# Designs tried in a protein design run: designed miniproteins, single chains, continued (2). Part 47

Each design is a single chain, and the fold is of that chain. pLDDT is the mean over its residues in the fold that is shown.

## One batch from the design tools (miniprotein)

Design m5606
Fold by ESMFold2-Fast:
Structure m5606 (fold): chain A 92 residues (1-92)
Amino acid sequence: SMEAERAKRKAELKARELKAVKISLENQKDMEPYLKALTERGEVSEESYQSFMKRREILEVALKLVNGEELPSDTPEEVIEEAKKLVEFIEG
């Protein structure tokens, strides 16, 4: 039916956007040890490292929201709001 075809197209779009978010998170996780080492050596500022960690947290929270997973009770409201914006792009 047309309803089943529309549901399939929406699911395919959501899966594509979700895959992009997962790839971004994996790339950020791979970079974390290098940025941490540079920060410990004073080559990268603590503020820059914290900004990187915040971006990673936003991606992780967005994936939890898409999957219907519970967020940690201490998750910052700012991170939740930014993650919700990303979820809007994933879910349309």
Scores: mean pLDDT 76

Design m5607
Fold by ESMFold2-Fast:
Structure m5607 (fold): chain A 100 residues (1-100)
Amino acid sequence: DVDLFIELLKAYYLAKEILRFVEENKDQLPEELYQKIIEEAQKVIDAVRNRDVETAIKEMKELIKLLEQAAKESTDPEVQKRFKLAIEELKEIIENIEKL
């Protein structure tokens, strides 16, 4: 399904962007939270590579929870805004997959 493939591809690139953004802003987060976000984003990437849709959705939902915590823990308003945007994009991807 082309539509499903497009949404999984969006999840893949968004998870990669989250990895890069978190690495660039690691000083804004507790180390434990930083490590959990890296691990969870990697699980999303791996699930998409394996075409495991159920696991990709599950791991995206866990990533959303960690990013919600990251937005609360961050003191920089621009960093908080970027985490909130990533949460919205992940939610949209999940909704689009669940509508298929």
Scores: mean pLDDT 89

Design m5608
Fold by ESMFold2-Fast:
Structure m5608 (fold): chain A 95 residues (1-95)
Amino acid sequence: SELSEEAVRLGDEAIETANRAEKLAIEKGGPIEIVLGAGSAAMGGAVSRSMGLRGKGDEGSVRVGRRALEKAKAILEAVEAGDFEKAKEIALKPL
């Protein structure tokens, strides 16, 4: 279904973006909370992807994937800017 394809796409992008954010945070010496927050976004992406791959993609799984991607992107942008306080605040927000 179209929703299953979208859930996979969002999940893949969320995982990739979260992994980039985690790696950059470690390289820049950011606090552990940023790494944990990026990990939570990657897990959300994995859930969305998994539902899509099983052909069980629905509006809920797409929403999870979208939220995971938004969180991952926001963490990455803050880390790229060197704003570890902002990155930590975003990282600690629930998915």
Scores: mean pLDDT 90

Design m5609
Fold by ESMFold2-Fast:
Structure m5609 (fold): chain A 77 residues (1-77)
Amino acid sequence: SEVEKELERAKQELRELIKQSKDPVDAATGTVFLSEIDLQYQQAQTLPDADKERVLRNSLETARRQIARLRERMARS
């Protein structure tokens, strides 16, 4: 689905921001959220299509919020 492709892009961007983070606390926090998103993605694969779509949309929103947080943190460093 389109949401699944967008989520994969967001996860990749989040991984890159974690790698670029100078603050080990910011990197650790980002890694925890990335792991949670990956777990939700795996669980979503066992759900009916409508429920899967909802979970993936929520995960995408979480990923985008974390991307925004890390970008803000890096801009202030």
Scores: mean pLDDT 85

Design m5610
Fold by ESMFold2-Fast:
Structure m5610 (fold): chain A 120 residues (1-120)
Amino acid sequence: SLAERARELARRALLLAHEAYLLGEDIKLLKEIQFLFLLAEAIAQNESEESFDALEEDMKKEGISDERLYKIIELLKKGDYEGALELIEELLEEVEAKIEPKLTEEIRKEAEKLFEETTK
């Protein structure tokens, strides 16, 4: 289902957020990962258009500059949940490709521990 796909993408974003944090990645990237998580969670929880408007306002307040994150909101407001999930996955894959070569075994283990504690 779309909700199961959204939950999987939210879990990927959460693990990625822990990995990026432990690597000392910049605040801009950490915020982008956070909003990818929140957007995927909103889809998983079948949130309303009002929730998408609130997320868009928060993204603007936090200085999110990547137009593709705003495109996800546009797709969600149009009811294109499949297109929104595809774009979330594309952005997660792009960030994962940047993070993966930097990950040490120690960072992987600590990120997995933080992920397990957060998803209990």
Scores: mean pLDDT 87

Design m5611
Fold by ESMFold2-Fast:
Structure m5611 (fold): chain A 96 residues (1-96)
Amino acid sequence: SAFEEEVRAEIEAIREMIEEIEKLEKELKEEPSKEIERKLVVLRTAAALQAIGLAFDLELRGEEELAELATEVALLIAKEEPKEKILELLDKMEEL
């Protein structure tokens, strides 16, 4: 359905943000930079907001389990949890 395609596209956008976060974290570990630190804060905030927005849309459509997973994705991003944990939740969302 069109809705399933929209959800898939939003999950994919979040995946791309997570990949960019990891890239910036690696760059920051190699060469500490206040500019990279600021970019990481902005990107993490944007990714968490995208996940919460997705959760809100899913909840409005009665997709309670998917909304809970999207909320957990946002929390893991905000807590700076490892990429692998975040991607595991995104994979679970795609299975539903």
Scores: mean pLDDT 87

Design m5612
Fold by ESMFold2-Fast:
Structure m5612 (fold): chain A 65 residues (1-65)
Amino acid sequence: SLVDELKEALENEDIEKAVELLYQLTGGGSEEEKKEAVNILNKAVLSEEMRKALELPYMKLMFST
């Protein structure tokens, strides 16, 4: 699932893939998948670099839930 891939991308600090997956979730994810992704991100401890890169995709995801 896109949510499982997001977890892997966050664990691997793969910023580019995490950004891509958040946009895919926003455009094609179910409401449950979007809520789960938001919950994962709210609990995640992110580096400053990753936090900055994910800020806009995260906002778009939140506004789509």
Scores: mean pLDDT 82

Design m5613
Fold by ESMFold2-Fast:
Structure m5613 (fold): chain A 91 residues (1-91)
Amino acid sequence: MEALKAQLEAMIARADAIAKAKTITDAQLAELDAMLAEADRVIATSTDPEVRALALELSMAVGVGYLNYAVNVTIELRKQKKLQEHIEALK
């Protein structure tokens, strides 16, 4: 399973890079979704503890990316609300 281990390690590195981005795009979110699906597939099908550990690490890295995305969305929604309140105050 050398190829699968290398693929999982590459996906973990990519997920970490996405999670560290100040802004996560819809395309990057789709990449995280695909990585999570692959992690879940590996966990369901593999009996190799090392491969399963890498899949769990990938799942965790994707989770961090999702948390950062949710924080960024929340910040933008709050900014939009403040702008709307400012517009209303100018009427």
Scores: mean pLDDT 80

Design m5614
Fold by ESMFold2-Fast:
Structure m5614 (fold): chain A 96 residues (1-96)
Amino acid sequence: LEEADKYARLAGDYAQKGDYDKASRYMSKMVDFGQKDGQRNPQLRQQIRDGVSRQVTMLSKWSSDAGDYDSARRLGDAARRSGLDDAARAAYEYAE
């Protein structure tokens, strides 16, 4: 949704700059906010979940490749809170 898209763009911008700490914090906000807004529309909620799962997995991989394991774990925690179990597992694997 509008606010979720805003946080997703910020996460992408910081990831492009190599600032995975800020990127993961904005991604976490996007996960939390997107799930909340998606509850008004079940179809939109599923689309948000699918898109967020892919983004969390990709960003956790990039964070790990850069040696930022704390950011990968933060992404795993956010995904777990939102019930994105596959993305959470992937992020935790990258944090190891």
Scores: mean pLDDT 75

Design m5615
Fold by ESMFold2-Fast:
Structure m5615 (fold): chain A 82 residues (1-82)
Amino acid sequence: MDIFDQSIQIARQQGNDQTVRNIQTVRNGYILAQKQGNTDLATRLDNMARQTLQYLQQGDTQQANQTAQQGFQDFVNSRKDR
């Protein structure tokens, strides 16, 4: 089971729909980055997902929400045309 699936499961159990959506977006971004060979972005999104999972496991909902939101924003910003 990947870290994104674990984070989504915990967030769903907490009723935290916004964090579920943010993690799903980060997961999609990770898959896209891997397909494009963008190893830097893939590594960054993986690290943010791992940090979010740690906070969720600790019961720190506020930090988990913040980290998931940062991952979402990082992915959105990475898609901005230059």
Scores: mean pLDDT 79

Design m5616
Fold by ESMFold2-Fast:
Structure m5616 (fold): chain A 70 residues (1-70)
Amino acid sequence: SHRERFEEEGREHARRNPEQAELSREIGEKLRGIGDGTDEGLRKRKQAESEGDEEKGRELFEEGIRRGGE
């Protein structure tokens, strides 16, 4: 399976470059945080757009991304 092969390759790379593996983990955590913030922002944006305030919707979406990236 793709996940198993990817994980095996990741373990092999981590064994050879432990510092690089740690960096990849930190990047992955940041990306997940951005994803969570984006989902929240997207929901708020859709609500604002349904109310006819597209500019407010964009601001809420951007705020979600910013908060998730922290």
Scores: mean pLDDT 62

Design m5617
Fold by ESMFold2-Fast:
Structure m5617 (fold): chain A 78 residues (1-78)
Amino acid sequence: SELEEEEKELEKLKEEAKGVDAEKALEEMAEVMGVEKEKVLEKAKKEAEANPEYSVDELIRLAYVAGLRGREVLEALR
């Protein structure tokens, strides 16, 4: 099932994200995207509001890991 596979991928990314420094991840993402760190943080805060089960730091870590391994999980969070 698609939902079950998506849940397993999200769980794996959450495990990977636990070892990631949220501050470093935020800076790296901003650099790669060519935008200010504050812009990435603002977007993360809005996404956290839309997904209250995740903290801002958790979303930053998750987005960073997902950006390295795929884009599908980031789409699922919207």
Scores: mean pLDDT 70

Design m5618
Fold by ESMFold2-Fast:
Structure m5618 (fold): chain A 67 residues (1-67)
Amino acid sequence: SMEERIDELYKKAKEAIDKGNIKEAVKYMQEIARLGREARAAGNRELYQKAFDALTELSKKLKEKLT
């Protein structure tokens, strides 16, 4: 499902950030963003919010690694 895919991408992005693999982290985050947009277009507000929250947390972690 799209929900399981967002969860999997979140885990992969977080692991990539922790390991300093910024390019991989950004690719996973872009995929989460794409799935979030598709969820919003389909009227799935809960899934859109899940993707948004995941990206917010990953963006904070990524900024901490870059600064």
Scores: mean pLDDT 87

Design m5619
Fold by ESMFold2-Fast:
Structure m5619 (fold): chain A 66 residues (1-66)
Amino acid sequence: ERVEKLVEEINKLGPFRTADGTLKKLTPEDIERALAEAGLSVSPETVLEIVLKALRGEDVPASLRP
């Protein structure tokens, strides 16, 4: 539920592009699958919260800034 809500908020900020360059709605299942395939053991909610903050121009860790 939280993941789905965060995905909707991200999609409202602009069209999301896939790795192939096509426009697609981000889904919670796509995120969970990508994290599992990459071998990452982080929660999808945490990743989405960081992405949403970055897109809104809020505080982001210095290591992720240009």
Scores: mean pLDDT 58

Design m5620
Fold by ESMFold2-Fast:
Structure m5620 (fold): chain A 97 residues (1-97)
Amino acid sequence: SAEKQKELQERVAAAKTNEDYVKVAAEVLKEKLGIEPTPEEIKKALEIFEKFKEMVEKGASVDELEKFAKEAIKTGKGGLLGLLAAQFWMEKKRAAE
């Protein structure tokens, strides 16, 4: 719904640290898919998000980013969580430019 989308946008806008983005992503996965990440999955999500962020900042191609995302998803819930956090970070970065 429009109300849920606005609430998500406000949560993303409030995120400041990499941990904040992973936290928002974890809340979304819990609400939408009933998935509650473990501490190990959260740690992996931070690693995946940091690597994706570094690739974007260094000008990685769309093909390279897609390949990385496919590999990350195959590693399980931590990889999916990290990519969702990266997506929220990218949307906020793009809105600020």
Scores: mean pLDDT 82

Design m5621
Fold by ESMFold2-Fast:
Structure m5621 (fold): chain A 60 residues (1-60)
Amino acid sequence: GLARALYDHEKRNEKELGLEKGDIVEILADSEESSVAVLAKNLKTGEVGLVLKSLLEELS
């Protein structure tokens, strides 16, 4: 599914996904390591990483 970033988020480590508010991400998988995070791809940057579900608005 697709989601939109609600807030800017800078990476704290190499496993995280960087976001700018309004970025569209593709959700690839729910994180098995956290009930509150997903693995996603930022369609603007092409980066893949973990992102908090609370930072995203689901679109589809």
Scores: mean pLDDT 77

Design m5622
Fold by ESMFold2-Fast:
Structure m5622 (fold): chain A 83 residues (1-83)
Amino acid sequence: MVTLEFKEGESLESVKQRVIEAMYANPEVRVVVKASKETYSYLMGEAVREAADELGADVEIKREGNTLTVTVRAKSPEHQLPP
């Protein structure tokens, strides 16, 4: 498992892209978001969820005060039989 830390002021697109890149190299990624504003932590959590959805991964979200922790777990890829 790798841990990614994001803070207020980082772009949501950057957050999403870094999660996607980390998931390509790791079966499980833990994302820690530190934000003083609840709205910002919510938006960053949604960006992580969008990244997980793009990869077909599971997400587990835990919020503790001003810290949001999102655990993203890779799902086994579906069997696609190439021609």
Scores: mean pLDDT 72

Design m5623
Fold by ESMFold2-Fast:
Structure m5623 (fold): chain A 70 residues (1-70)
Amino acid sequence: SAAAEAAARAQKAALESELLRLTLEYHDKMRELEAAGDEEGLKELKIQFTEEVNKINKQLGKPLMPPPKL
């Protein structure tokens, strides 16, 4: 139905918007942690980012990112 198609498009758009938000937040936090010399914080940030991106990738039917090299 047209309503189901509209809902599917809205869901995809929301997931793509969330990926963009996560990516921007990741880069901002990465810069802060690099400036602070916080190596453990950087490792934790990379793990969290990969996990959150993979949750969305599953919903979008996209391949999962491999675990980050620590």
Scores: mean pLDDT 85

Design m5624
Fold by ESMFold2-Fast:
Structure m5624 (fold): chain A 93 residues (1-93)
Amino acid sequence: TEEEARAFIESLSPEDKYALALVALAERGTIDVTPYVKKLSDEAKKNLPELLAVLTDEMVVELIKQSPNADLEEAIKAAEDAGREKIVEELKK
């Protein structure tokens, strides 16, 4: 369910949360997701389609901001390449 997928996302490591956010941006921008999927744990990869289905742009921003390992320059570039102007604006704050 959507609730189960959201709870699973909240339980992910900071590294998986950031990688998941980048995969979501790349997929929505029709960009190659392969480099970002490789960064995900096997458990996150197993549930990837369900996780992507419940992720909103607001959740993507939150995952990046809550991840101390996040490369903001990489995240901003991925959002720009995906044409997600609102995500770019939120990450630059």
Scores: mean pLDDT 78

Design m5625
Fold by ESMFold2-Fast:
Structure m5625 (fold): chain A 94 residues (1-94)
Amino acid sequence: MEFEKEIEKMLEEMSKISGRELSEEEKEEIKKKVEEELKELFENGEEELKKSEAPSPKLAAIAEKILEKAKEGEKKAAEIIKLIVEGHKILAEQ
């Protein structure tokens, strides 16, 4: 899939957020989880967002943007991954 490069960038940002290098096993687990979550968003996006916790307005806004991008289909997967990274940064600030 063309979003593989965005997943690599996401892993780099996550390493920076955690303050340590991710192991190869951790990177593979994160890649697999992101791919599974993207697939669920494309198949059941509305229901998945209803289940997600949105403890802040910033996270809620990102979740809404992810849903709108998911409705446009797989071609927006790279943009969705960027939004997931933004959500991770917001969570790390808490």
Scores: mean pLDDT 63

Design m5626
Fold by ESMFold2-Fast:
Structure m5626 (fold): chain A 85 residues (1-85)
Amino acid sequence: MYSKLAELEGRLLKAITKGAKEEERRELLEEAKKLDEELKELIEKLEKEGKSLKEILEEVLAYMISRMLTEAVDKALAEREKRLA
């Protein structure tokens, strides 16, 4: 699961920074919906609000980066606690 999410994050970043065809962007959003229920809910909410494909992709990437940062911080805090013990 997480390895596929990391691969999707890389593909999303490439699509946003280098550009991608509308069909490819749509495929990335559908893949995100299949990998994560919270991403599915986020994407469906943004689609209902009439957000563009670009805006939805940017929000999805922001969510994924935020989750990665939270996991990295949690790991760093755990390693710091282990050093003090």
Scores: mean pLDDT 75

Design m5627
Fold by ESMFold2-Fast:
Formats: sequence, structure tokens, C-alpha cells
Structure m5627 (fold): chain A 86 residues (1-86)
Amino acid sequence: SWLEEIEALAERFLASTDPLERIRLLTEIGQLVQEAADAGLLSEADAGEIVRLVERGLQALLDSAPLEEVNALVEELLELARRAAA
């Protein structure tokens, strides 16, 4: 399931302190969300909200924002993904 794959990637993101791994994982989440939308498994509106959080998270990582700030964005992303899957 696209949701189970996002949850697995997000769990790895939250467990990681490596900036390059965190960028890679968040990029993969964004790609998976777009693939789910393209497959009709997720609405374009819900996918757009999640992608905006991915973009904000990637920008925060590039700006070396506090770990807690970026983790909060990924946690919000997970809540949106779970609601969209319901």
C-alpha cells in the first residue's frame, strides 16, 4: 500500500540524523505521493497538501533548521497521508 510505504519511509526519516539520508527519504516520500495520485489512489488536492509539506521539509533541511522543526513537518505529513487514505 502507498500509505504503508510512506509510513515506513517516514519512520526511517524520524530515526535518522544524517542530513543526506533525510533529504533522500523525504524526496522518495514526495515521489511516492505523486505516483499514488497519478494511479488514482490519492486525490490531487490531498497529494498537493502532502507535497507542500515535503517541499517545506526539504527547504528546512537545506537551511539546517532544528531537527525538531523538520520532524514536526514529517509528522504532520503522516497525519495528512493517513486521513487521505481513510
Scores: mean pLDDT 88

Design m5628
Fold by ESMFold2-Fast:
Structure m5628 (fold): chain A 97 residues (1-97)
Amino acid sequence: SLAEEAEKLLEEIDRRKLPPEEAYERMREFAEKFPELSERQIFVGAATVGLAAWVAEELGISVLEASELTYEELPEELREKLEKRLAELREEAARRA
């Protein structure tokens, strides 16, 4: 399934310690293989994985662990940085709608 294959990709990103921009690109390429996904959905999915990889680097945890955290569970300083990144990503997603 899409979910099982995506989880395997997240495991590969963690194993290879890929930087956020490369994690984004890998997920984008993966998502592009699914014709059911819109351009916006592909972008949002890739951006979410890129953000998870960034949070993982900041906290010293796995991307899978980072993907399971809620906004409220993040340290305050990281939340401020995440809010700024999310604002930029929302603007980009709107341009791709």
Scores: mean pLDDT 78

Design m5629
Fold by ESMFold2-Fast:
Structure m5629 (fold): chain A 84 residues (1-84)
Amino acid sequence: DDEEIREKILELAEEIREKYPEVREIAELAKEALEKGDELTFRAALLALQELGAEAIETYGEDHPVTLEAREAAEEVQRFIEEQ
């Protein structure tokens, strides 16, 4: 069921955020998962990046270096997707 897949993605995204404190590490994980065809890990890593970006905006604001780094990491993954 699609709902079970979504729940697994949410759980894995939380686990990724706990294991990988640096947004760059999560971006690398997402690219590696995409190359391997691991769609579940790829989607979870993207969600983790989105959540970290949202938290950075809430905590530091849109123009803060931490927020910009999270945005750059997400844009790097998006560019990698477009090249596949």
Scores: mean pLDDT 80

Design m5630
Fold by ESMFold2-Fast:
Structure m5630 (fold): chain A 63 residues (1-63)
Amino acid sequence: SAEEIAEKLIEELGLPEEALPFVIEVVKSYLDKSSTGPGLIDLGKKFKLSVDQLLKAAEILKE
């Protein structure tokens, strides 16, 4: 589910638990290709993620 993927992203990227609602929206946007919601770039900007962290996030979403 989107929530399970979002929780995995939080754990693997070391994000705060308060990020969960935003990360769920990112996952939903990724799964629904018609959505104009926040993406990985928005996640990276909001939480100051490195390129390596963004690549890891993309791999988790691809699974």
Scores: mean pLDDT 78

Design m5631
Fold by ESMFold2-Fast:
Structure m5631 (fold): chain A 76 residues (1-76)
Amino acid sequence: SHMEEEIRRLVEEVRKWWEETKSTELTPEMKEKAARAIRLTGELLGLPPAVIDELAAGVDSVEAVQEAVARMAELA
């Protein structure tokens, strides 16, 4: 689906950036991409909008992204 393709693209862009930089702090561009990937993934998994918003809003670091992914897996 278009949503799955968009998620894959965003995840790949953030992953490549992380591999290149090794930084724990996300740039504003990477924060937006990570937040969008989390939002789309949460929608695909059928998570409550309030939970999706909370997870997407918290992504300012690589650790925060990892925590959001773990939380989504727990809730799915």
Scores: mean pLDDT 78

Design m5632
Fold by ESMFold2-Fast:
Structure m5632 (fold): chain A 87 residues (1-87)
Amino acid sequence: MEEALKKAEEIAEKVAKEEAEKLKPEYGEEAAKKAYEMAKEIGLGLAEWFIKLSEKRGEPPPSEELLLSAAKFGAGTAELDVRVAAA
């Protein structure tokens, strides 16, 4: 369980950094920083929810693919927020 949380943190951090770097040239450094923070928060929150759900059901921890999907959901939400703020 703790190992799954650490893996989720690593994946969320990597995805959030990649999204922020992608957004920086288009929307600026401050928008990229906000996207990084939002992507990481949402991605980690969703991953933690899946991990707790698996534990409650007596199932194995979420797959790396599911954790990556959670991180990508966070990144996509952050990109949408930046786009809406720029409109």
Scores: mean pLDDT 84

Design m5633
Fold by ESMFold2-Fast:
Structure m5633 (fold): chain A 68 residues (1-68)
Amino acid sequence: SPYHIVRDAVIKYLSEEEKKELLSLPEEEQRKRAIDLYSLFSGKSVSELSEEEKEEIYRGFLEGLKVS
């Protein structure tokens, strides 16, 4: 997935404390933060992302955060 490179870069940039904070948030807030972080690091606005792309980004972030 083309989103994996940006996701992995964002996750590596986050501190251990920031990762813990993200995992402690409610699902809706985790989703919002993951998409916002992807947008910030990729330079693409949230409005350019389809619902399917947003779902893929969120799932990838959860996977990356859990193994970090």
Scores: mean pLDDT 75

Design m5634
Fold by ESMFold2-Fast:
Structure m5634 (fold): chain A 89 residues (1-89)
Amino acid sequence: MSIEDLKEMAVRMAREALEAAERGDLGLAAVYARNAYIIAGTLGRLTGDEELFEAAVYARKAAEAALKGDIEGAIEYARLALEHAEKAL
C-alpha cells in the first residue's frame, strides 16, 4: 500500500466521520474519526507533513466530541480534519 493510498484513506475516514456527525450518528462519527486519527497521525510521523499532524489533532477532537454527545463539535472538528487531510494530498 502506497503513502498516497494511505493519505486517500485518511481523507475518506475524515469524510465519513463528517457525514456521520451531520446525520447525528455520533457512534459511527467516533469510529471514523478515530480511524482518521490513527491513519493521519501515523502518516504525519512517517512523512513529517504538518497537514497530516493537524488532521490527526482535529480527528481526535472530533472523536472526543462525538463520544461526549457534542454534535456541533463533532461536525466542526471532523470538517477541520477533512480540510487538513485534503491539503496533504
Scores: mean pLDDT 89

Design m5635
Fold by ESMFold2-Fast:
Structure m5635 (fold): chain A 99 residues (1-99)
Amino acid sequence: KSADPKKVEAEIYEALAIMTAQVLKHIENPSLEELRSLIELMKKQIEKIIELGDIESAKRALEAGIEALEHVAETTEDEEVKKLAKEAAEEFRKKLEEL
């Protein structure tokens, strides 16, 4: 594999997005603010991957995000957090289908 700067940058953002998803899964009861911030961060990371042209990396990042958001929706005690997590998972799923 050659040192293609765009491909390397896309792989870094994929790793960052997956790490953000893992952080979200490790928060036992995320606040609405925490969830919103992590969703926004994941969205920015995924959009960067798409801009760099690595659709496979973007799909993997979206899949990791969906899994983390579904986990939050299943485990949270907060109705607003559950609703936001479900809505964000659906947005990510639609984006995955569009790629």
Scores: mean pLDDT 86

Design m5636
Fold by ESMFold2-Fast:
Structure m5636 (fold): chain A 82 residues (1-82)
Amino acid sequence: DLVAAMTPEELAELLEKLKKAEEANKEIAALLKKYGLDTIEDLSEEALQTMAEAIEARINDDEAAYEEKLAKLEALLEKLAA
């Protein structure tokens, strides 16, 4: 088991990454709700890929990339909602 083999320091790093991913997911969920796109079937493949890229950027502490991907996602959601 991966978790059982980790040191407290390694576990803390993993928890920080999970926390960042959760925060990104909350922001993305708020955007989806804003545009009335609450199901995965309403999303384009491009929007889904942009969501994944945003979460990855957040986990890697790349705030500039995260903001860029989040803005791109919002533009895609606005287009889908129109």
Scores: mean pLDDT 76

Design m5637
Fold by ESMFold2-Fast:
Structure m5637 (fold): chain A 76 residues (1-76)
Amino acid sequence: SKEEELLKILKEKGASDEAIDLVRATVQRLKAEGREDYDRFLDRLIEELKKLPKNPTLDEVAAAIQRVLAELRAER
């Protein structure tokens, strides 16, 4: 699944457990909301996480999430 791909990318890049938990919590929240753009969110987040350096900080991961959410909000 795309959710499994997100977690694998973070683990392969050496992201902290806190950063992984932030992504997991965000994904669970958006899925629970039943958002029409949920699949598009996952696709864009995968692309953003792939661009991050090795050992990304919690702040870098949070910023990537916020960039994707801002882009989706602008499309409403």
Scores: mean pLDDT 85

Design m5638
Fold by ESMFold2-Fast:
Structure m5638 (fold): chain A 105 residues (1-105)
Amino acid sequence: STADELRRLLIELEARLGVMEMLFYELVKQGKIEEAAKKVLEALEEMRRELRGAYERTGDPRLAALVELIDEAIEEIKKNPTDVEVIKRSLVRISEGLRAALDAL
């Protein structure tokens, strides 16, 4: 079903976000904050592309909302690439958005 397909996608993205958060904190610990921000941005751009592709196939407005949320996070991080707390808050908002979409399925 479409719901099962979307659930699998959202769970995969949630897991990928968790791995990225671990890598982000390791780079921050090493003082490589600019490299950490760059890797976060690359991962978010990939997630956005996958969500947009799923939206084009399904027309599910929850996917469009998640794309918009990720776009907002990307812009905020680009404006504040050395602010670890801004990046953390952006990642939390995306995590909460993915969970809300999963709970609504």
Scores: mean pLDDT 88

Design m5639
Fold by ESMFold2-Fast:
Structure m5639 (fold): chain A 80 residues (1-80)
Amino acid sequence: RGAQLAAALRRQSEQARKLAEEAEKQGNTEVAEELRKVSDELDALARQAGAARSDEELEAVRRATQEASRRLQDALDKMK
């Protein structure tokens, strides 16, 4: 289970990194920096999910993931 969550989080991290590159190309340096920070956090959460040994540890990662996803969406809204 932790491996599946880790894989999903790594995929989201890669998407955030790609969006950061696009924002930088558009001259939106602030959004690019914010997206890079979100990407780094998602990578850290992916490592935590992969190392999780209990349902409680996985649930903590899921709660942190919800906050990271919210920040990702906020950054995307600033690009519109």
Scores: mean pLDDT 80

